Designed miniproteins, single chains, continued (2). Designs and how they scored, part 66

Each design is a single chain, and the fold is of that chain. pLDDT is the mean over its residues in the fold that is shown.

## One batch from the design tools (miniprotein)

Design m6438
Fold by ESMFold2-Fast:
Structure m6438 (fold): chain A 111 residues (1-111)
Amino acid sequence: MGLEEGAREAAEAALEGGGGEESARAALEAALRGGLSGVSAGGAAGGAAAGAGGNDEAARRAERAAYRGGLDAGGERGGLFAEGMAALGYGMGAAMGEEGARAAARAARRT
C-alpha cells in the first residue's frame, strides 16, 4: 500500500507541477523500484516538478509521498531523508524551472 500510494502521489505531483508526463513517469518508476534510493529519487523528481510549476500543494503531496515510502524502506530516518530530498527537489525546480524538473527526472531514471 505505502509504496504504490506514494508512487502515485509522486507522479500526480510531477504532473500538477508542470513537469509533464515524462517527469510523472520517472517519479512513478523510481518510487515503484522501492528502496530508499528509488523512493528518494522519486520524491526529488516530484518535488522538482512541483517547484518548476510553483505548486505548493503538489510539493506537499510529493513530500508526504516520499516520507511514507521512505518509512517503508528505511524507518523514521528513511522517511525524513526521502522527505528532505523531495523538499530539495522543490527548491531546485523553483530556482531552475523546467530544466530542473527534467534533470531530476533523468536522475530518477538512472537510479
Scores: mean pLDDT 67

Design m6439
Fold by ESMFold2-Fast:
Structure m6439 (fold): chain A 80 residues (1-80)
Amino acid sequence: SLSPEDLEAEVLLALATMYDALGDRAYEKGDYQTAIEWYEKAIELYREALERATSPDIRAQAQAGLEEVEKKLKELKEKL
């Protein structure tokens, strides 16, 4: 069974993934400012998930998500 910390990390990871997807949707629509706001929210939540997670699998997912969104946000800010 998951520890309370890992359950919290899973919820944060799920929310981060949702905000990442919202950012992608805003980007596809050309709403770049909204995309930035959603990506920044996703980054905050991935960082919190990584801080709370003790499970290697949850930590790996949070780190991968964080790196991907940070890359997308940086590329978006550089172009706009």
Scores: mean pLDDT 88

Design m6440
Fold by ESMFold2-Fast:
Structure m6440 (fold): chain A 92 residues (1-92)
Amino acid sequence: GLVEEIRRLGRRAEEAIRAGDEEAALREVDRLFELAVEAFKNGDLEALEAAIRELDRLRRLALEKGMREVALEVDIHLGLVHIMKAVLELES
């Protein structure tokens, strides 16, 4: 399901950050965000919550590694996913 795929992409992004591969980290973060958008379209709150947890972890790791571009991209996506979750909660 979407939750498992989001967690898998989160682990891949973490591995890329730890390896110092900024390009791979950005690609996996972008893929994770695409799944969060799909979760929003499907009304999948559990998958959005999984995306928030993964992005929160990745933000901390990117900042620890000094990966400013990765940290910025994660912060933008995290903000958007929080907005998406809030919209679904208001409709529930």
Scores: mean pLDDT 89

Design m6441
Fold by ESMFold2-Fast:
Structure m6441 (fold): chain A 79 residues (1-79)
Amino acid sequence: DALVAGAQASEVEREVLDVLGEEGPLSAAEIAERLGLSPATVRRALRRLEARGMVVRRRGRTDLYELSPEFEALARTPG
């Protein structure tokens, strides 16, 4: 289960978690700039991570994404 998820966790998903752990709330566009990826690719990864409860979306003028409070407490990923 977790092993399959780990093997299927794309490099993109892992890098998104890492950057959010380092920098806190970021928009999909900001994450895309940080990682050199398209915003569409990043949004797809964020959607998957949100479905897993690892990331939460903060609604506003621009939607921001961050590590879920529980995931952040258990699995801080400072760079």
Scores: mean pLDDT 71

Design m6442
Fold by ESMFold2-Fast:
Structure m6442 (fold): chain A 71 residues (1-71)
Amino acid sequence: MAELERRLAEIEELLARLEAETDEARRRELQRRIQALAAAMRPAYEALSEEEQRELEERARPLSERAEALA
């Protein structure tokens, strides 16, 4: 759980950088990094209990909403 929470914090930092970025090529690179980091979290996420997965999804929801707004 703590590792996934740390990775969510990394995604939050990348989203903040993406929100401030005006260069299209750099925006695409940041989006790719966010997607790659989310994909890398999948095995650890799947190892969690259903309750822990729901808790993490609730914590990640604001970040998911921000990512969708930037897409």
Scores: mean pLDDT 78

Design m6443
Fold by ESMFold2-Fast:
Structure m6443 (fold): chain A 65 residues (1-65)
Amino acid sequence: SAAREEALRHAEEAAAAQARGLAYHLTGDADAEVEVERVDETTLRATARSPEGEAVYVGSLKNAL
């Protein structure tokens, strides 16, 4: 449904923001490249990469739907 698609999009955006924030805290780089991947039906993985380091955030969709 459209509501489920919007909830997933918001969860992906939130995961990306968390990974970017972690990368910024570790490296000071505000422009880290972020990749969000759906691992399964209930799990998202966001990876933020900077020349100085990498941060990974794993989020659950069980509490976001």
Scores: mean pLDDT 78

Design m6444
Fold by ESMFold2-Fast:
Structure m6444 (fold): chain A 60 residues (1-60)
Amino acid sequence: MKGIYVAKAYFPKLTPEELAFRPGDKLEVLEELPGGFVLARSLSTGETGKVPKAYLERVE
């Protein structure tokens, strides 16, 4: 799953490990994690954190 993805929905940050995003935000997926999560970096803020895979759609 490494590559650039776009967020399909709003996700609030619930824990310090998570990354909040809004629909249309672009994220660079860095690593696949267990439990249906990925480690991603926000291209707009540069912040990194855990995000659910189901909220992302690959663009490249």
Scores: mean pLDDT 78

Design m6445
Fold by ESMFold2-Fast:
Structure m6445 (fold): chain A 98 residues (1-98)
Amino acid sequence: EVEELKKKLEELYKKAKEFLEELIEEAREKGDEGTAKLAEKLLKELEELYEKTMKEIEEALKKGDEKKAIETAKKGILEIEILEGLGLILRGVLNLTS
């Protein structure tokens, strides 16, 4: 289960990162620097979240705490999905104001 969750976490991270990078480019192309800066902040939070989550999973596994590793991975997946959702809201606002 831990390996499957780690793969899902990595896949979700890559998709969310690509989406936010595309959103930054779209916002800049439209001259919306405010939306671009908010998307950059979400991207930074995503990168920090992913690094922290992967480190916490590794530390839990080193201690033999597989349950904590699973819970940490599931929490990380949810938090990445929330950040992607915020990015989708920003894209919606960009499309309404552009």
Scores: mean pLDDT 85

Design m6446
Fold by ESMFold2-Fast:
Structure m6446 (fold): chain A 66 residues (1-66)
Amino acid sequence: SAEARASALAAAEAARAGDSTAAAVGKWEMQKLGGDPEAARRGVEAARAGDSEAAAEHALQTAKGA
């Protein structure tokens, strides 16, 4: 849904800001969008591990696109 998509994007932004709770929510919302849950998990873990913002964003966007 459009709401789930918007929530997932908001959670991705919060994850990049270092909010681990928002990162977990982002993973869950990406799964609701029918994205690849493994790609979503990798994106969330990259953000939590302090990996580059680009890497985390790329993984989350890939999951959303599926």
Scores: mean pLDDT 58

Design m6447
Fold by ESMFold2-Fast:
Structure m6447 (fold): chain A 71 residues (1-71)
Amino acid sequence: MVDEADVQAALVSIIVAIGLRQGKPEEAAELVKKWLKSTPNPSKEAVDAAVGIFRDHGLEELAKELEEYYK
C-alpha cells in the first residue's frame, strides 16, 4: 500500500512535470483528473505531489482545482 502510493505519486509527478515543460499546465491538470477518475483508489500522496508542483510554478488555481476534484 505504501509502495503503491509512492508509485502513484511518482507517476502523477511525471505527468505534471512533462505538461509544464511543454507549456500545457491545463492539459496536465486534465490528465491528472482523468487519472483520478479511472483509478479506483487514488492516493492522497499522488494528489499532494501534483498540487505541490503546480504551486511551485505559481499555478495556484490549478492546484486548488485538483484538491477540490479529489474531495
Scores: mean pLDDT 80

Design m6448
Fold by ESMFold2-Fast:
Structure m6448 (fold): chain A 55 residues (1-55)
Amino acid sequence: MKSLEEVVKELEESIRKKYGESPETEQLIEALRRLAAALEAGDLEAVQAIVREMA
């Protein structure tokens, strides 16, 4: 894969196209964006917190 940002954008588009716009889809996309931002910032504590919130 090329870049984390590019992968996240492609995944967001795929999710929206496949599942449509719903509260569940929106929540998942928000979690993915937060996770990607934390990973790019090197904030592993935030990454772990976000993963736990999704579980």
Scores: mean pLDDT 74

Design m6449
Fold by ESMFold2-Fast:
Structure m6449 (fold): chain A 49 residues (1-49)
Amino acid sequence: SMEERGREVRELLEEIRKLRSKPFTPEIQAKLDELNKRLRALAEEAAAE
């Protein structure tokens, strides 16, 4: 549902914000890339509706 997708987006954004508050490392960047990839997939799903 749109509500479930919205909740997942909020959770992803919170994780991204948490990681961005940490010192920059290649490990943190890789995690951010994975979270952003999931966020883009959810945006694609929303656009397809």
Scores: mean pLDDT 80

Design m6450
Fold by ESMFold2-Fast:
Structure m6450 (fold): chain A 57 residues (1-57)
Amino acid sequence: MELVFIDPKSKEETQKILEVVRETVAELKAAGVTDPEEINRRIAEKVKEYIEELKKK
């Protein structure tokens, strides 16, 4: 994922992305996943899915 800041003017979208990140971290910890690499990879996947969902809409 190339880091191009999604329009920083859309603070609402930023807050939604942060929410997805927090939810994903909590779910992974509950499932016993503690490796930072796995956590980061899962977060990246969830954020990507969320962005694609918004774009498709």
Scores: mean pLDDT 72

Design m6451
Fold by ESMFold2-Fast:
Structure m6451 (fold): chain A 64 residues (1-64)
Amino acid sequence: AEKKRKLEEAEFYKVLGDRAFEAGKYEEAAKYYQKALELLKEVLGEDHPETKETEKKLEEAKKK
């Protein structure tokens, strides 16, 4: 299903974002978290815990 594919893609981008963040590549991390966030908002909605966690990670990456 399309929803399942988008969730898998969002998880992939979160993993890439986490790896970039750990490597100190904060601009790259923010880019990946932004892509994951867009997919999570579409599939799970803005108020979902996973969406909110990804948004916080994006904000942390942007603050660096």
Scores: mean pLDDT 82

Design m6452
Fold by ESMFold2-Fast:
Structure m6452 (fold): chain A 86 residues (1-86)
Amino acid sequence: DEKIKFYEELIKEDPNDAEAWFRLGVAYFKQEKYEKAIEYFEKAIKLDPNSPITASAYEFIGEAYEKLGKLEKAEEYRKKAEELKE
């Protein structure tokens, strides 16, 4: 996927680009690679924990855990997303 390769090159040049990590997570989520998507969303959250992108990342992690059948973790991350919405 050209879009995945684009964001992978971005993070090689700037590994602190939270947006690039988030976009990479979204790309893997769309491919139904939920474990990889969670990994990249968690990286984005670590880099910028207080941004609007972090709420979206928690929402995606919650949905990914639901897709993986981990309903308790899905609920946990959805609540984290709600706490960030003001």
Scores: mean pLDDT 83

Design m6453
Fold by ESMFold2-Fast:
Structure m6453 (fold): chain A 108 residues (1-108)
Amino acid sequence: MLSVEEAIRKAEEYAKQGKKDEAAEIYFNLGNLYYSLGKYDEAIKWYEKAIELSTDKKLRARAYLNLGKAYEKQGKYDEAIKWYQKALDLDPSNERAKENLKKAEEKK
């Protein structure tokens, strides 16, 4: 596994080469890493970078779902709801996004 710094450099290199979906996958994985460490602010930044670069609908939907989860972990339920709704707009059959949306709406 690459170090965080090596992963960031590789993603930036891919982005500069126009390999935006490959760069987005690395940023998405960095978001997941920081989320697993409880570093939700960092996770949010990396998921946002993945969304900005990616044209892959499936990656974007997963990033929106995980972005919502990160905001929910911070108690930011209005933001979480917004991102869960965006995930459902891309993938209406996503049961996990539907469940998370319902739970977040119950808390606001």
Scores: mean pLDDT 86

Design m6454
Fold by ESMFold2-Fast:
Structure m6454 (fold): chain A 79 residues (1-79)
Amino acid sequence: MTYRIVVRTSEPITEADKAAVRDAIAAAGGTLLSLREVDERTLEAIAEFPDEDAALEAAARIAAAIPATTAVIISEVPA
């Protein structure tokens, strides 16, 4: 299943934040399809996960890994 994960932070996004998102998705069993900066405080990841629980685990890992996180928003992407 393909999910869009939007990460919003109170501080500008760093390379460490991008690495944390990649690592969180991989650790949850997801496959990262794209990762882009929407703006200096907003990161968008498109990733494929085996199920919704894996996507939720990735979001929880992102929030834990990036202390400046204000929101992590997950939505399913239609095929």
Scores: mean pLDDT 86

Design m6455
Fold by ESMFold2-Fast:
Structure m6455 (fold): chain A 66 residues (1-66)
Amino acid sequence: MKLPKEEAEKKAEEYQKKGVRALALGDYKTAAEYTKKSAEALESLGKKEQARKAYESADRLLKLGE
């Protein structure tokens, strides 16, 4: 899915903040979900390297929650 650049940037930042909040609460599964959504928004912006790193972070968070 393609998002307008401004909306994708805003969504990436919003999802990052929600992920950090979930982490602070020890909710690794929710943190992983929001980190993944942030990665999807970064991918929509063509920021492939940043998106890849965010996907890797989401996978690590999901593993910690298991």
Scores: mean pLDDT 79

Design m6456
Fold by ESMFold2-Fast:
Structure m6456 (fold): chain A 77 residues (1-77)
Amino acid sequence: SLPAPVDTRPLSKEEAERLIKLVERLHQEAAEARAQGNDFLADVYEALRDMLLHVAGVRVPADASLEEEKAAIEAKA
């Protein structure tokens, strides 16, 4: 399991907006890597996404969609 969330405070609006943009980019880059047959790089981008959400204290299911992740970030702000 990933370590416990590091940041327990609410996110600022600016932090939430930045995190949403990062998560969207990581989803896009992971999808592009898989489309090119680079599963290793896709796994790295997915792991980075999971780590960012976890350290920001955003709770999402392991199989969460991009929209569910964005909603969870907004709920933390």
Scores: mean pLDDT 81

Design m6457
Fold by ESMFold2-Fast:
Structure m6457 (fold): chain A 58 residues (1-58)
Amino acid sequence: SLLAAAREHEALAREALAAGDGASLGAHLRAALEAYRAAGREDEAEALRREFALPEDW
């Protein structure tokens, strides 16, 4: 499901952050935001965007 995919990408983004892998962090954050938005989870997408200090249109 889109929500499950969003949470998986969020988890992978956090693992990439811990590993110092900025490229994987960015890719998984974008995938998580897109999946949360596609699933209608705007609150979860906005919370993730704010946590990582991403621009509103990111």
Scores: mean pLDDT 86

Design m6458
Fold by ESMFold2-Fast:
Structure m6458 (fold): chain A 65 residues (1-65)
Amino acid sequence: DKLKEIFKEVLGVEEVNEDDDFFQLGGDANKLQELIKRIYEEFGKYISLQDVLNNPTIKGIKSLL
């Protein structure tokens, strides 16, 4: 799953589950901007900063794609 790979790479973690909160896994403002950039590159979808703040999980972001 591409979105799981992006989360793992951006956060620098070995494992992520669909219900894990990006910010609880150590995501900050810089990592959030990298996440948005990687999502656009892989899926061709622009997701705003506010969209991720309101949907901080893989499952939540998938609902926006």
Scores: mean pLDDT 83

Design m6459
Fold by ESMFold2-Fast:
Structure m6459 (fold): chain A 70 residues (1-70)
Amino acid sequence: VAQKILETVRAFAERAVKAGDKEALKKGIEELEEALKDEEYLESLDADVEEVKEALKEAKKILEKALEEL
């Protein structure tokens, strides 16, 4: 699950950067912040909650870096 989250976010970031879509990156960051705060969502995953949280935090950093480079 964690690796799939990171793979998906990296692909999203690459597409957004190529398109120059700052709004897509900002929206992605906001959605990741909401996911990190949604304890019910995290508990509903049949996965290690801490591993998923670390993946979401890393994903957010990837999007923040991409946004800063634009």
Scores: mean pLDDT 75

Design m6460
Fold by ESMFold2-Fast:
Structure m6460 (fold): chain A 73 residues (1-73)
Amino acid sequence: MKEEEEKAKEEAFKLVEEAARVLEEAGLPQRAATLYTAGKIEVIGHLLEGDLEGALEAARRALEEARRLAEEL
């Protein structure tokens, strides 16, 4: 279902964007750029394989990593 794939992509990309924003606001713009790029690539990889759950999980892990890095400051 293309509609489910579209929803998963949109949600996953929002999570990756939030993760990058968390790092940028913490004063880590280089880490934010790296996580944004790597996170989107990981999400796209899962979506190309039809793994919608994997795409969302990858995005959630990116946000978790961003929050952990921001906490270490």
Scores: mean pLDDT 81

Design m6461
Fold by ESMFold2-Fast:
Structure m6461 (fold): chain A 64 residues (1-64)
Amino acid sequence: DKVAELLARIAANPHDAQAVFDLAKAYEEAGKKKEAIMVYRAVIELYPDTPEAEEAKKLLEKLK
């Protein structure tokens, strides 16, 4: 539910990879690991050739 809503919001704003990445970082800092993982995956899927996607891949390896 919450993950589906988050992914829909990300899909509705395809031009701001930075904002999406910042959202993932905010969830991670709040201890919401599952939500952070889902948002990082969304950054990689929606913005594959961005610096944000490369950083998200690196962070996902640490989060598993």
Scores: mean pLDDT 73

Design m6462
Fold by ESMFold2-Fast:
Structure m6462 (fold): chain A 71 residues (1-71)
Amino acid sequence: MDSKVGTITTPAEAAGTATEEQRQQHQERLAELYQQASDAAAKAAPSSPESNKPSLEEASEGYRKKAEQLR
């Protein structure tokens, strides 16, 4: 039978009992997006004109701090 599942979190079970986990997953995804934005800004800084480096560095730090706040 294909009823043996390694993952216990099914859509129906998650919707009924995992409300707090869903909120935590949403916050984790937001934190990851901010972390990715921080990393992208940091990666772009060396290749950008000097006039843009301060803005990219500030954006990188800002996004990283926001990612930490969401945790």
Scores: mean pLDDT 70

Design m6463
Fold by ESMFold2-Fast:
Structure m6463 (fold): chain A 69 residues (1-69)
Amino acid sequence: SSMQEFLEKLDKKIKEIDKEIEKLKKQIEEAKKKGDYDTAKKLELELQILEGIKALLEGVKAWLERKMK
């Protein structure tokens, strides 16, 4: 069904965002270790944005899964 395809696309996007979040967390730690606090601050803002997007997508997925039951 088209809804199943949409859920699969959402799940794939959430997993892609999870990978980017983990990458950003490592980059933040590396920047802090180097004393590059300006870069760390910018990356922390990007992390907050991605975590927000992930939460919204997870909410949409959960809502759709409940509606399909």
Scores: mean pLDDT 87

Design m6464
Fold by ESMFold2-Fast:
Structure m6464 (fold): chain A 63 residues (1-63)
Amino acid sequence: SARDALAEGLRLLDQGRYAEAVEQFERALALTDPNDPAQAALYRAALLFRATAQKELGLPIVL
């Protein structure tokens, strides 16, 4: 699920596994409907944490 992908991304981010964390946050975004207000918080969290991981890798930041 999107929530499980977000949780796995956070675990990988905490371990310094930034590239793998980005993959999990992108999975969370793909499983989330950005037009559903009920999913807005999860979508925003995934965007923010993906940006954090991308910054650590020196990749372009997308919010």
Scores: mean pLDDT 80

Design m6465
Fold by ESMFold2-Fast:
Structure m6465 (fold): chain A 47 residues (1-47)
Amino acid sequence: SLSELDLWALAGDLEVADEATRKRLEQHYGKEAIERAEKILEEMKKS
């Protein structure tokens, strides 16, 4: 499992990722990590 810091970094990567990059990140980190990072990204957007 990824640390909270790693998930914040992944959230930043997802913010600027195109669809192809997003799929590569999901393949590398797994669906659960992507879902957790997307939740962090949504929280960042609300700030």
Scores: mean pLDDT 79

Design m6466
Fold by ESMFold2-Fast:
Structure m6466 (fold): chain A 63 residues (1-63)
Amino acid sequence: KESVLKALEKLKELAEELGDEEAAKAITEMIRRIKQGKKPSPELFEKVAAFVAENAEKVREAL
């Protein structure tokens, strides 16, 4: 079973591989918030969504 958390951990690894420190930090914070039962902030969501959109092909390969 592929959970949202596992998908985010794969995205974090991809961001780290690409050297996108801002995206890696935002994804890490999103993982922490979800583990705490909290919704990600709009700012965190936008940062992660932007990374996914900019790297769509690599994201598809990683997931």
Scores: mean pLDDT 77

Design m6467
Fold by ESMFold2-Fast:
Structure m6467 (fold): chain A 63 residues (1-63)
Amino acid sequence: SELEERGKELEKKGKEEKDALLLTGAGSYFYKAGNYEKAKEAYEEALKIDPGNNLAKENLEKV
């Protein structure tokens, strides 16, 4: 799906750049695509980089 491909692009870039915002974005795209496993993984990875990321914390609680 287009949402999953966008999520994969952001996940790849976020991991390469160690960017919590990009990984949070990836999680949001996976969540909208219905891929809750991938969404959870992306949010957890974002929180490893930035434990204070409230958006990732809030979205992780919904998965």
Scores: mean pLDDT 86

Design m6468
Fold by ESMFold2-Fast:
Structure m6468 (fold): chain A 67 residues (1-67)
Amino acid sequence: MEEYREKGLEYYKKGLEAYEKGNYDEAIEYYEKAAEYFKKAGDNKEALEAEINAGLVRIEKAVSKIK
């Protein structure tokens, strides 16, 4: 499932880029899409890593609202 793996990598990269810009909602969305495509590709480790990154971004977004 080459196409799914490539899409997973593409979305993972977009998630990282959004995170670096402070666009947490976009980063979460892209990491979740990456996890979905990695699962379809059978890349379970990469899928788990993407899910962990989405979770970490959610935590950072919550903390960023605390003054």
Scores: mean pLDDT 83

Design m6469
Fold by ESMFold2-Fast:
Structure m6469 (fold): chain A 56 residues (1-56)
Amino acid sequence: SDAEKANLYAALGQVYLAQGNKEQALKYATIGLKLAEKAGDEGSIKAAREIIEQAK
């Protein structure tokens, strides 16, 4: 589902943040945010936005 895919992309964004790769973290978290918004999953939206803020 889009919500499950959003969660996976958010998790990938967190992994890249932990590695110090902000560029990849931002790219994958942005994909996750788009999927989360389509699914209407507030939890996944908040998680993706938090990663995006930390990656900027």
Scores: mean pLDDT 85

Design m6470
Fold by ESMFold2-Fast:
Structure m6470 (fold): chain A 66 residues (1-66)
Amino acid sequence: AKLKAALEKARELLKGKDVSKLSDEELEALVKKVAEEAGVSGAVARLAISLLVKDKELRIRISKLR
C-alpha cells in the first residue's frame, strides 16, 4: 500500500525532530523527501505526515503545501 510506505518513511524522518518549529520550506522539503524515498506522490506524502502529527496548526500547514 502506497500510504503505508509513506507512513513508515515519515515516521523514520520525523524521529527526534521538533516538527512544530519547521518552516513551510522545511515542511515542503520533508514532504519531498518522504515522497522520493517512499516512491509516492507529494499528496500521499503530505497525508502521511499529517496523520503522524498531533499538532493541529502544523497539520493545517502541511495540508496547504503545494
Scores: mean pLDDT 74

Design m6471
Fold by ESMFold2-Fast:
Structure m6471 (fold): chain A 65 residues (1-65)
Amino acid sequence: MEKQEEAIRRIKEEAERLGIKVEVEVEGDTLKIRIHSDDVTVTAAFAIRAVAIGFEVGLGVKLVE
């Protein structure tokens, strides 16, 4: 529980920092993240950070458009 909650908080904080809207769902050991942004550069920066956060806490990351 704590690892999932911490990962979700960090991911939401990163999205807020970049000014984008995201939806995060937990699916077993995987974080399913839907990104709402038309800016490719911002989306790429967020995706890299989200994957890194997932890796640090031992969860998979799946990006959904």
Scores: mean pLDDT 79

Design m6472
Fold by ESMFold2-Fast:
Structure m6472 (fold): chain A 111 residues (1-111)
Amino acid sequence: MKKVVITATLEGLEADGPVTVRVGVTNLSDKPAKVRIRVEALDENGNVVDSAEAEVTVKAGEPPRLVDLTVNAKGKITLRVTVEADDVEVSAMAVSVTTGQVLDVKREIKE
């Protein structure tokens, strides 16, 4: 069984309460994909101060599934978005972040 893990890091954010991340997930396979999405807010010391997660089933050939995840943080933060799927190929992107300025996005895909 292949495990697909996509991690994106959003740096240079300043938060004052709720931060909502919209994540888009596309199923690139010919079978339904069960996808787990996790968003973690990290402080300036790299400590996780809040996290949110969701699980969605994305059908083959459907448009990108948009999932909103909200974390609470204050001050300078880094958002880490992790998308996992088992035995299917998926693509993921951070579509928008509400509250804060996004200065950099790095994406890493591991099979």
Scores: mean pLDDT 74

Design m6473
Fold by ESMFold2-Fast:
Structure m6473 (fold): chain A 60 residues (1-60)
Amino acid sequence: VDVEKIIELLKDKSPAIRAAAAYGLGLAGDPRAIEALKEALKDKSPIVRIAAKKALEMIE
């Protein structure tokens, strides 16, 4: 529902918050998140990259 605010959390300083945001976007299933999740696949943290992959699988 508030996809734009969750997308903003993908840029948080905490890898745990970025990973949670990626999962949240996957659960929302909104295609507006697809581009942001593709960028999250390039994240420095492995946990964020895994969360982004899972989220994209949920949206497809």
Scores: mean pLDDT 81

Design m6474
Fold by ESMFold2-Fast:
Structure m6474 (fold): chain A 71 residues (1-71)
Amino acid sequence: SSQVQQLVQQANEAERQGDYEKAGELYEEAAKLAPPELRPGLLIKAGEMYRKAGKPEKAERMYEKAREVIS
């Protein structure tokens, strides 16, 4: 929980700085450590960041992972 919160804070800071690729990586890592209830939202955030970074294929993979957790 604490580690997930730290990663989310770092992701928010990277996003604020316009480092969308780093923000995506940090949200993705937070999702790996998060409980199932929080995981889809973090994966969606990672996908949004990768899309803003110009990496649509990686964004699609994040959205696919989010769907798998919800299903």
Scores: mean pLDDT 87

Design m6475
Fold by ESMFold2-Fast:
Structure m6475 (fold): chain A 96 residues (1-96)
Amino acid sequence: KLRRLVIEAEATLTLAVMAAVVAGDMETAERLAEHAQRVRRAAEAGDWEGAARELREAAEELRRAAEESKDPVLSRVLERQAERLEELAREVEELV
């Protein structure tokens, strides 16, 4: 289950990075890509608490980008991805 959740989290973060790129927010895209790398490293080390923390931090970054977006469609997509990352972090925490 943990491996599947990490794969889903990586997919969610990849979609969030693409959404930030489409929005023209390259700084947010870069930060989200960094969080994805930290999640992967934590998972490879067996640090599931660290992985969950990185997912929560990425969710906060997405919420911030959503609030700053002037496009209501992009804002909603970013907010939805943040909600998914928070749910995945919770599921990782419950399985550890």
Scores: mean pLDDT 79

